# Designed miniproteins, single chains, part 49

Each design is a single chain, and the fold is of that chain. pLDDT is the mean over its residues in the fold that is shown.

## One batch from the design tools (miniprotein)

Design m1780
Fold by ESMFold2-Fast:
Structure m1780 (fold): chain A 100 residues (1-100)
Amino acid sequence: HMSEEELAKEAEFTLYLIGGHIADKAGDYETAVKWYEKAIKIAEELGDKQAVAGAYTNLGRAYLKLGKYEEAISYFRKALELDPDNEEARKVLEEAEKKL
C-alpha cells in the first residue's frame, strides 16, 4: 500500500461524502446521489468495506428522499451485506420497507 496514494484517496472519499451531505441538506438529492456514488468508488478502491457500507447507507437515504423506495432498500441491503453490525443501516432499511 502506498501511503501517499491511500491518504489522497481517503481525503477524496471524505470530500465526496461532505459534498453529498451539503447537497442533501440543500434538498438537492439527485446531486447527493452523484457525490455518494463517487464516494463508493473511492472506498471500493481502498478496500474499506465499512466505508463502502456507510456510503451505500447515505446513497439509500438520498433515494428515500427522492421517493425511490425500492432503490433505497437495495442499497441498505448492500450496506448490511458488507457491514452486518451497522445498526444505522438496519434501522433505515426497516423504515424504508414500511413505505412500500
Scores: mean pLDDT 85

Design m1781
Fold by ESMFold2-Fast:
Structure m1781 (fold): chain A 73 residues (1-73)
Amino acid sequence: AKELIERGNELLAEGLETGDKELFEEALRLYEEALKLDPDSVEALLGAATAYHLLGEEEKAREYYEKAQALAA
């Protein structure tokens, strides 16, 4: 799980530098895989929320943010 989150974070950072939407989509896939292994991973939920936001999927981004906030309380 942690390795998937770390790789996702690297892809998000690269995508922000290059503007490559495909890197945001790949990062999202890695976060979703991490969440399959650990559904309560605040880090993976925040990563997925950020990736959805960067992809323009605002409703899904908000859902994942709210889940992460509930778990981090």
Scores: mean pLDDT 82

Design m1782
Fold by ESMFold2-Fast:
Order: sequence, then C-alpha cells, then structure tokens
Structure m1782 (fold): chain A 69 residues (1-69)
Amino acid sequence: GEEEKKKVEEAIKEAKERAEEFAKRWLERYPEAEAKVEEVGEDTFVATVRYGDLVLEETFSAKLILEAE
C-alpha cells in the first residue's frame, strides 16, 4: 500500500545519508583522502574512500535498513 511505499522511500533516503556520513567521517580523519558515494541500484549506495594505497568500500542499502528495523 501507500504506507509501505513511503517506508521504502524513507529507507532509501536513510541508506544514502549513512553512505554520505561514512565518507565524511573518513575525510575528517584523513583530509587528503578522496571519497565518493555512488548509486549502484535504486536502493543501494556504495561509499568509497581512498587514501594512498588504501581503498575502503562500504555498501548501504534500503534492504539492510529495513532488516535492522
């Protein structure tokens, strides 16, 4: 129903915000690092942080947000 659709849209927004906060947190500790957030699906975001030879990737999805209650 409409309520279920709204819940999914809110979970997608939450996933994006968490991905952006992950990137921001790493840049605060390593200001020379490069960070990006990419949408790889309608409900999935990948945050990538690169510092020298170190590459960190974290995946955030609406499904994971919904499963966490």
Scores: mean pLDDT 77

Design m1783
Fold by ESMFold2-Fast:
Structure m1783 (fold): chain A 108 residues (1-108)
Amino acid sequence: SRALEEVRRAAEELYRQVREAIEAADAAQLREMAEGLVRGSAHPEAVAHARRALEAIDAGRLEEAREHLLRAWEVLIVEGLAEAEARRYGIPLEEARRAAREAVERVR
């Protein structure tokens, strides 16, 4: 499906942009990202990953914090972006989630 290919492309591009931002971020920027997700996200699994990132930052384990933030964004891409794209293209939500998940796995 052309719509599913567009979901995969959007998910891959968003994941790459977020990964690049997280890899370039210092401890203060990682904290701001994690705190933003805890306050702003409606997805409990993403919030849980963001809280683990804050714990890792407090422990000075910045690489672990980056991994937790990437996992939080994987949840947001599969749930949030897939839902938005499913609505936009009129495709089943679970097909959009599968396409987004596949795209993240490819570029992870």
Scores: mean pLDDT 87

Design m1784
Fold by ESMFold2-Fast:
Structure m1784 (fold): chain A 70 residues (1-70)
Amino acid sequence: KVEELRRKAVEAARAGRSGEARRLFIEAAMQEKPNDPEAIKESLLELAGVLREAGHDEGAARAEALAEAL
């Protein structure tokens, strides 16, 4: 369930589909820790790391900015 969402999210992030990856990372965080906004923030920072490692710096910066806004 959550593991499958995370796997798909990482695949999307590595492929540069940053919007899809962000949605999946948020969904996984909400399923693992419902009603915990800190979990969503941590998930977005994890997404930023995966995007940056894959060379998608713009997507990573957007994920970091969204996490900071929470």
Scores: mean pLDDT 82

Design m1785
Fold by ESMFold2-Fast:
Structure m1785 (fold): chain A 60 residues (1-60)
Amino acid sequence: AELSAERLARLQAANRAAQALMDAGFSPEEIALYVQQAKAGVIPADLTEEEIARIQTILA
């Protein structure tokens, strides 16, 4: 399947969000767990608004 420019841009945004979280000290496993929680509609209380927005960007 061909990736549209919009889908490619979303994948790039997700990769940048994941990299920013890793630069902030999150492990790939922690990021995956937070993404899984966000998919279930659970927002972790220990994350900042910016960190939550990055997790949601990865999920989108």
Scores: mean pLDDT 77

Design m1786
Fold by ESMFold2-Fast:
Structure m1786 (fold): chain A 70 residues (1-70)
Amino acid sequence: SAQERAEFLATVLENAIKRFKDLPKEIQEKLRTLLEKARALASDPNTTQAEVDAVRAEFEKVLDEAAKEL
């Protein structure tokens, strides 16, 4: 379901934040905001796949930004 995909995305974001504590604070704040969005989607029974895909796309952009800083 879309909720289960949001729960999985939240778990991935939690692990990224915990493992990459040395990332610039700006990137860390963007990841935390995305985690809050993913958790909100995971708790909402009306969550759509399009909403989950949008958060995933934002996460991919943040990872691209992080890669350029390394």
Scores: mean pLDDT 84

Design m1787
Fold by ESMFold2-Fast:
Structure m1787 (fold): chain A 85 residues (1-85)
Amino acid sequence: SIEDLIQQVLNSSSSDMVSKLQQLKDKVLEVITDPKLKEEMEQLFDSMITFANSIKTLNISTENPFVRTTLTNTLQGILDLVKES
């Protein structure tokens, strides 16, 4: 489920986070029917994947408070939006 994939992203190491975000992106885009919202979600996920690649490359811990808070808040927002669709 989308909720399970969100938990997998939040519990991922930096090496696994990119692949888990890609899986979550694919699942979220499958459930969104509004074309404009779908395009906006695609752009948001691409930005998150870029961020995840950056923290991996810079060897920043996924336990960093800024990284954890940013991902948790963004993914919670996505989950809330998907539940309303």
Scores: mean pLDDT 82

Design m1788
Fold by ESMFold2-Fast:
Structure m1788 (fold): chain A 96 residues (1-96)
Amino acid sequence: ASQEELDDGVAAIALAVGNLLYSKGKYEEAAEMYERAVELARDPRLKAEALTNLGKALYELGKYEEAREAYRRALELDPDNEEARRALARVEEALA
């Protein structure tokens, strides 16, 4: 496996752990794992998924401006991501 494949593998594990923490309402810990996934991910779709989930965790923490930025970055990598688009609309309403 290349270094990029190894980085994506670790990023996918961080994303999965983040999802588990998010499901338990541990949003700060989930956000930390999602940030690690974003940092390590080389595949743009994996990175977009990690950014979308980071935005969701940041939204639950009331960090709406940071959540908006995460969703915008996700959509730059995956413009057809309906979940990120709907979440961006929701956070922009919270900031209005």
Scores: mean pLDDT 89

Design m1789
Fold by ESMFold2-Fast:
Structure m1789 (fold): chain A 90 residues (1-90)
Amino acid sequence: AAEELRAILGELLEAVKEPALKYEEALKNKDYETAIKYLEEIKKRAEEARARVATLAAEAPELAQKVLDALDEDIELIEKEIEELKKKLE
């Protein structure tokens, strides 16, 4: 369970690495449409990781809940940033 949680988080960190760099570059260039696109990709990856972590709750409930709480906070922050960037396109 703990090893599986580490693997899920490691895969998530690797998967969001390039989208995060592209998001930063788009934001620097004031390309808000592209920045939103990469934030939505990061959010999707985080949501997929969250679903995988949830399946491990039966084996490691306390550790899984801490990871789920952290992912939920990250997803909320990403959603807020997407909304703020969408306002810049209006």
Scores: mean pLDDT 85

Design m1791
Fold by ESMFold2-Fast:
Structure m1791 (fold): chain A 70 residues (1-70)
Amino acid sequence: MEEAERLREEGERLLDEALRALAAGDFQTVQEKIAELRRVAEELERLGDTESARRLRHDAESLQAWIAAQ
């Protein structure tokens, strides 16, 4: 449980950092954070937190779609 909570907090931090980088036009940092978000989602799924994993994957896909549309 505590490990999943730490990963959820890390995912929230990574998402916040990605959104700040996106606002600054730093697409390289956004891509790096997308990769990290996907890794955190995989670890959450491995721990059985499939709902949080699905949410983080969706956030990563949304960020990637936004970059591709620019």
Scores: mean pLDDT 85

Design m1792
Fold by ESMFold2-Fast:
Structure m1792 (fold): chain A 61 residues (1-61)
Amino acid sequence: IEELINKVIQPILSKLSEEEREEVIKKIIEALENNDIDKVIEIIGSIDEEAAKKLREELEK
């Protein structure tokens, strides 16, 4: 899961501004600490819907 998140999320984060990136990372960490994978996918989908779909597909395999 962590490796998958790094592979999908890192390219998306590099496209965001520094301020937006900090907000997104904070929300993802909070969701992960609560073991809420659905929330992580939702956060990613708000930035890049295709990446969120890929992440969901990998988790369902």
Scores: mean pLDDT 74

Design m1793
Fold by ESMFold2-Fast:
Structure m1793 (fold): chain A 66 residues (1-66)
Amino acid sequence: MKVLITLKGSEQQRIELVNELKADPNVTVTKVGDDKYIVTLKGTPQKEIGLVLRLMGDPNVTVTSV
């Protein structure tokens, strides 16, 4: 799975979310702009859906399909 995320909120909140995502060895996070990241997840479809739902549930995150 591959999604583009746009981060809002404080700099600290953005850093914490990126570090959380990078802590998962099955997740690759690539910075593509000041507040934009491409997130690639390798894993089961259930884990991929779970990550998308988590990101979509965050009011400081906008998720766009790529």
Scores: mean pLDDT 80

Design m1794
Fold by ESMFold2-Fast:
Structure m1794 (fold): chain A 76 residues (1-76)
Amino acid sequence: NAIEAVRRHARGAAEAVRNKDEEAYTLHLIGLYLAAKDLPEELRKKVQELMKKADEAVENGDYEAAVKAFEEIARL
């Protein structure tokens, strides 16, 4: 189930950000990217937008915003 995999990896990415676990973060981003490919177009677009927002937040050191973006993906 693609949406369940997306939700699982989004929750994992949020937790990795909270724990500053770069290895877990990378693994969950890869899993999220792969699972999102199997979603309907509208959901895939939303996941991609939120992933970009989360990644930009991580690069800027805004870990709270990154966690919120992943939590939003987990609620799709």
Scores: mean pLDDT 88

Design m1795
Fold by ESMFold2-Fast:
Structure m1795 (fold): chain A 61 residues (1-61)
Amino acid sequence: MDEAIERAKELYGEGSAYLLKGFIAYENGDFETAKKYFEKAIEVGDEETRKLAERMLKELE
């Protein structure tokens, strides 16, 4: 798991790594952890990553 996240950070940037962590938490039903990672993806991600993370946060309302 950690290797996949680290590789995503190297290939797609830190925001994409947080987005991936958010999706993993979401799939595990850990919505509180997913929200935290999606918020981080918004803070440090590119425009596409931020838009996707914002949509995921809205879904978790």
Scores: mean pLDDT 76

Design m1796
Fold by ESMFold2-Fast:
Structure m1796 (fold): chain A 69 residues (1-69)
Amino acid sequence: SAQLEEALALAEEMGRLMREGAPLEEVRKVLDRIRELAAASPAEDAATIRTLLGVAEAELQRLEKERAA
């Protein structure tokens, strides 16, 4: 679906920003877009996007801890 393809593209963009050392605010904005997409998607796509969101949230939490050290 278009929503799932967009969610995957956003997850790839989030990974790119994290690898390039982008500000946490920029990473959080992409995460918020994935969250919005999950809320707006049909049930079958929403479940998959929520799984991607969980992985993305865990990666952001890890990055925040690394940068706070």
Scores: mean pLDDT 83

Design m1797
Fold by ESMFold2-Fast:
Structure m1797 (fold): chain A 69 residues (1-69)
Amino acid sequence: DEATRQALKAKAEEYKDMAESFEKGLVAARKGHLADGTAAHAERVVANIEKLRDEYKTKADELKAQADA
């Protein structure tokens, strides 16, 4: 029981760290230091990073809820 809860918490923290990593990438992209290109290209990259951030954040929240149950 406790070992399973600890494993779920560890996985939740891993996914949370991934989401935070994507958030940092998003900040860098918004500063306009991402690859040369058109505004449309920059917007698409930002949208892709936001989607990944949200996906990993949701997964982390799900695993944490499962561990807390």
Scores: mean pLDDT 75

Design m1798
Fold by ESMFold2-Fast:
Structure m1798 (fold): chain A 63 residues (1-63)
Amino acid sequence: MEIEREAEISLLVMRATVAKLAGDYAAAVEALREALETARRLDAPEEVIAALEAALAETEALL
């Protein structure tokens, strides 16, 4: 279901946000990579995939 897909991706994005707030950019990158893989696996909208790719690139720049 769409709700379950959105919830799974949102949970991983939240995990990345919490890691960034803690200064753990490596954990944030791992969470964003999992979110991107999950979004691609579940055929998420192109805008969601693009947003996750941008967030991952920004977070990797902080390493």
Scores: mean pLDDT 79

Design m1799
Fold by ESMFold2-Fast:
Structure m1799 (fold): chain A 58 residues (1-58)
Amino acid sequence: MEEIKKKVFEFLKPKIGEERAENAAEELAKYAKELVEKGESKEEAEKKALEEAEEKLK
């Protein structure tokens, strides 16, 4: 899940700043972890976390 957290953070950092990106990445990494624990693939969980990150930019 650290890989997903880093990808979300790197995606958001240039758009919303480091502090806000760190908070969002932590929340979305937890969301992705829950999806994997429920039987989703790591790749699907990563995709869903990045989609949620895009929604937060709106």
Scores: mean pLDDT 79

Design m1800
Fold by ESMFold2-Fast:
Structure m1800 (fold): chain A 105 residues (1-105)
Amino acid sequence: SKGEAITLNNLGAVYKSQGKLDEAEELYLQALEIQRAIGDRLGEAITLNNLAAVYKSQGKLDEAHELNLQALEIRRALGLPASSLEKSINTDIDIGIAYIKAALS
């Protein structure tokens, strides 16, 4: 469900902030699978940016770049600004929280 994907994304952000990068990756990949299955394109773009930040922290720069390009393509399709790609860990968490508040309001 969308709520399950949001919970997984939040838990991933917590683990990422704790330096538990492998655990954060697994949670973001699970959120991404759910979001793709239900067609949550905005959630998918947010999760791809968060996963890219994890991959960058792991030294997986090419994989991080590919995920950010996928997120950019989704944002373009949704009419959203490209400037959302340069997210810090804190900014990604804040966006995730804002997305939850918007979705559950």
Scores: mean pLDDT 76

Design m1802
Fold by ESMFold2-Fast:
Structure m1802 (fold): chain A 60 residues (1-60)
Amino acid sequence: SEIDKLINELKEAREKYREKGDTELAEQLDRIIETVKADPDEERRLKMLKAALEVLKQLE
């Protein structure tokens, strides 16, 4: 699904930032992933995932 794809993209970003030593951002990404997994509302999950990825794109 699109949600699973976006979660995987956030997981990859989490690993990359952890390897770079940005532990605070990696922890924030982990919390977002867990929050999304716990949310039963697919529309809210999709919105949160897209917002997080957009912020990450702006950090590049």
Scores: mean pLDDT 83

Design m1803
Fold by ESMFold2-Fast:
Structure m1803 (fold): chain A 93 residues (1-93)
Amino acid sequence: MIKEEYLLLAESPEYQPVIDRIAEEVGLPREKVREVLAYAFEKQLKEGKPLDREEMVDELAKKFGLPRETVERVLRLADEYLQSLGHKPLIKE
């Protein structure tokens, strides 16, 4: 259940306001934040565990052509939101 919830969160209307906030905080277009988070959620769903932070940041930065610092901020803000909902973190420390 939790794995399916993570994948659906990036597409959920309830999660869209959070994507908007992250986009504003990191200075990216809303659709770009959604794509980054959808990719990370799908990868976590397939692996069945929190993702390695450094590996995921590197992969997303290369995949989307973004600075590593920007990707790290997106993932950190998403994890803060997931923790507020009582979900396990997307990225492990």
Scores: mean pLDDT 70

Design m1804
Fold by ESMFold2-Fast:
Structure m1804 (fold): chain A 58 residues (1-58)
Amino acid sequence: MRRERVRRAVREAANMAHNGEPKEKANEVLREGLREAGFEDAELEFDEEGNVTKVTIR
């Protein structure tokens, strides 16, 4: 039901990080999108090269 909004927020945050935006800003965008979808806990973990290694949603 709200899965598409979650995936859209994750995709936007990942794209920001890949474009050289700070990881903190990408995580802030993710949290805002997840909050609108009804979730409070969300986190993207990045490796040292800026690739997304883990996505946590609760």
Scores: mean pLDDT 69

Design m1805
Fold by ESMFold2-Fast:
Structure m1805 (fold): chain A 85 residues (1-85)
Amino acid sequence: MEHYNKGLELEKEGRLEEAKEEYEKAIKEDPHFTSAITNLAKVLLKLGRLDEARKLAQELLDTQPTNGILRATATTILSMIKKAE
C-alpha cells in the first residue's frame, strides 16, 4: 500500500502525473488492487486522457474476464468515461 498512499498524497497536491505513476506502481505490485485501479482511472480523466482510461478498463475485461470484482471495476471506469463525455 506504500505506492497507493503516496499516490493519494500527490493527488491531494494536484500532482496528477506523479499520482498516476504511483498508482501504476501499486497496480504492478497487485494487479487486483481495485482502489488503485479506480483512482488511476479518476486521475486519467482529470488529465483528459479518456483513451488511456478506456484502455485500462478494456484490459481488465480482456485479461480478467472471470474476476467479478475486476469486471465491476472496469464497468465503473466505463461509467466515469461516459459521464465525462
Scores: mean pLDDT 80

Design m1806
Fold by ESMFold2-Fast:
Structure m1806 (fold): chain A 62 residues (1-62)
Amino acid sequence: GPLPSDAELEAVLYTIQGAIAESAGDKEGAAKYWRKAAELYEQSGRVDDAEAFRKKAEELEK
């Protein structure tokens, strides 16, 4: 298949950083990383992935 776009690869890195932050108890940091991942997935045309990570971030803001 085609190689991932730079935006898609960057999104994956932000999802990993978000997971690390969440495991460390940094909910605010995790939410910020997952929001950035959502923006980059949207730029890559991956709308379903963008929506999923926006919801994850929203759940962690409270």
Scores: mean pLDDT 82

Design m1807
Fold by ESMFold2-Fast:
Structure m1807 (fold): chain A 61 residues (1-61)
Amino acid sequence: AKEYYDKALENKDSDKEKAKEYAKKGAIRAGQAGRAGEVDKDAGKGAKLYGDMVAEELGLK
């Protein structure tokens, strides 16, 4: 999840379309990590919060 969000942030100033694509991929992966949070709820919450923060930073929220 984090690697896609990092790429989205990297591309936000140079390529808006790529930034949006990576943010979408990151959000999907963060959702998958949230399911893993049934074993570790804090880890699942952290992944989702990071995804939400990146989406807001890119102006997608």
Scores: mean pLDDT 62

Design m1808
Fold by ESMFold2-Fast:
Order: C-alpha cells, then sequence, then structure tokens
Structure m1808 (fold): chain A 96 residues (1-96)
C-alpha cells in the first residue's frame, strides 16, 4: 500500500489528479486503514472541482484517523494522528 500511496502523491504533485485518484483507490483497496490515501482522494477531487466527492473522502479520512487514534496506545502515534485529523478537518472546512 505504501508504494501505491507514494505513486498517488507523486501524481498529485505533478498535477495528474486522475492518476493520483487511481493509485489512491488501489492503495485503499490493499489497505482500507490508509487514512492518508483517503485524504489524498479528497485533495485530488477538490483540485478537479468535484466538491461533494472531496467532502466524502475527507470525512472518510477523518473517520479512519479517529479509529487509528482510538486503537493506538503509543503517545507519539496518538499525537501524530491528532495532527493528521486537524489537517484533514482544515481541508474539509475549506471545501465546504
Amino acid sequence: AAELRRKAVQAYENGDYETAIEYAEKAIKENPEDASAYRLLGDAYEKMGEKEKAIEWYEKAIEVYQKRLEASTNPQEKAFYEKLIEEAKKRLEKVK
């Protein structure tokens, strides 16, 4: 999954949002708990002007990050997920 997410990020950074979506969807299929891949889907759909899809994927990213935060017993890992949740919420607020 990490390799597919890396390819999705690279495609997004190059402005190839369709390819970013394809790799992010494949990453999620391999690892449904890859919250960062859901966030990347939100980012890509936002760039394509698909507001409703961007909202859906940001909300899913937040849900998955929250589940990972709740399941974690490591303080450093918890702090990391809290930061990612806040970043995803900021993205969601800008799209709404």
Scores: mean pLDDT 84

Design m1809
Fold by ESMFold2-Fast:
Structure m1809 (fold): chain A 65 residues (1-65)
Amino acid sequence: DLAEEAERLRELARKYAPKFPELSAEIIQLTDEALEYHRAGDFEKAKKLLERARELLGQIAEQEV
């Protein structure tokens, strides 16, 4: 479910916000936009935005050591 994935990504971004404020803010913005497109029925756009959010979260995971 796209909405559940977006919520999960937002929670992870909030968790990393103190250490990675800029990346976390961008992830949250992308997930908010994805949820808006999902509500509008534009699932392809929503999916692309979530893919970008996952890429940014991956960058945080690589840097957190």
Scores: mean pLDDT 81

Design m1810
Fold by ESMFold2-Fast:
Structure m1810 (fold): chain A 61 residues (1-61)
Amino acid sequence: APSPALEKTLELMRKRGEELGIGEETQALVDAIRKAVAAGNRQAAHDLLQQLSERIGAAEG
């Protein structure tokens, strides 16, 4: 199961992406991260979380 801290972080990132007008893209990345965590694929989860962080940062300016 994903940690409560990770789940809270993903929900905050999803909301931030919606505010920035990239909610659909952010939702897809959050869903992919949850899937990777559920599968025990730590490397994929890490890489996807990095992509999510970079995408939000790019959208912020």
Scores: mean pLDDT 82

Design m1812
Fold by ESMFold2-Fast:
Structure m1812 (fold): chain A 71 residues (1-71)
Amino acid sequence: MEEIWKEAEGALLLIQAYLSARAGDGETALNVAKEAYERGLKETAIGMAELLKRLVPQYKEEAEKLIKEIE
């Protein structure tokens, strides 16, 4: 089932982005968010970018640019 596969993929990417952001690795978190968007996971990518803004403030502008690109 494509839907379940897509949800599982989104969840794994979100976990990876969250762990990277918590470790202060904003670059990896931003790249994972961009990958989620490229895979059509628009809502997941926005959620990742919002988390990045909160956990790694140095990447706030890059995360905001990604959100605007998606919206």
Scores: mean pLDDT 77

Design m1813
Fold by ESMFold2-Fast:
Structure m1813 (fold): chain A 63 residues (1-63)
Amino acid sequence: ATQLEARERALLYFTEVQGYDLETAEKAVDIVESDPVKYAKYLDYLINSVPEEKVQKRLKERA
């Protein structure tokens, strides 16, 4: 649940805020997840940059 939530929030940030295509966004998220200690603060920032409605919709689809 928590790991999927963080991934979906980061993916939405890269696609909706940065305008990356889905493939590029997934690669960016993979990099962030590969070193969670280094990217922990950045991940928190990414999560807060995505509209909550979009996050909740994705979590329901992935639950």
Scores: mean pLDDT 67

Design m1814
Fold by ESMFold2-Fast:
Structure m1814 (fold): chain A 63 residues (1-63)
Amino acid sequence: TQQKLSEIHSLYVSYLNKLRAKDYKGAAEYLRKIADLLKELGWDESAELYYEQAEKFEKLAKE
């Protein structure tokens, strides 16, 4: 799981870079990747929150 935690950290940094660029579609993609890894770790509740946040950013990108 240490390898997956390092991967989540890298994805979170990428997510922050997309937010800085106001690329909400790109930000949502990284949030979904983080959620997938959290689900693989068995952190289903945390994964659900990240999926919900990704959906919000996807909607924001369409506005």
Scores: mean pLDDT 84

Design m1815
Fold by ESMFold2-Fast:
Structure m1815 (fold): chain A 60 residues (1-60)
Amino acid sequence: MDEERRRKALEIVREAEKVTEKAVAEGKISRSQAAALVSAVGILASAGDFERARELIEEA
């Protein structure tokens, strides 16, 4: 994975963390669900699957 893809992966994971934090604060999901979602986004982003990673963030 090139450096630009790694940087994008980190940015997407940070976006997931912000979105899930807001969703937990609003009572939409539990903290454990938020942690699982961020982990899934991280795995997809690390594999270069940014489209699926963003879809998970949008569904949160």
Scores: mean pLDDT 79

Design m1816
Fold by ESMFold2-Fast:
Structure m1816 (fold): chain A 72 residues (1-72)
Amino acid sequence: SEEQEEWDLIDEMNRLAAELVQDPDATEEKIYEALLEFLKKNNRLDLEPLARSIAKMAVQGREDGAAVRAAR
């Protein structure tokens, strides 16, 4: 179904972002660009706002984790 296809794409975007964010030098823009290319390849640029949100949340999670480790 179209709904299932959308959730499969969201899962793949989250997986890609999770892999990319493991590189401490990966910027939000770099992750967003990779997600945007993935969406472009799948003809789903309508999900661009979600890619932007995923990239932002991935980087924020990494930075928050680094701050917690530094406080210990």
Scores: mean pLDDT 80

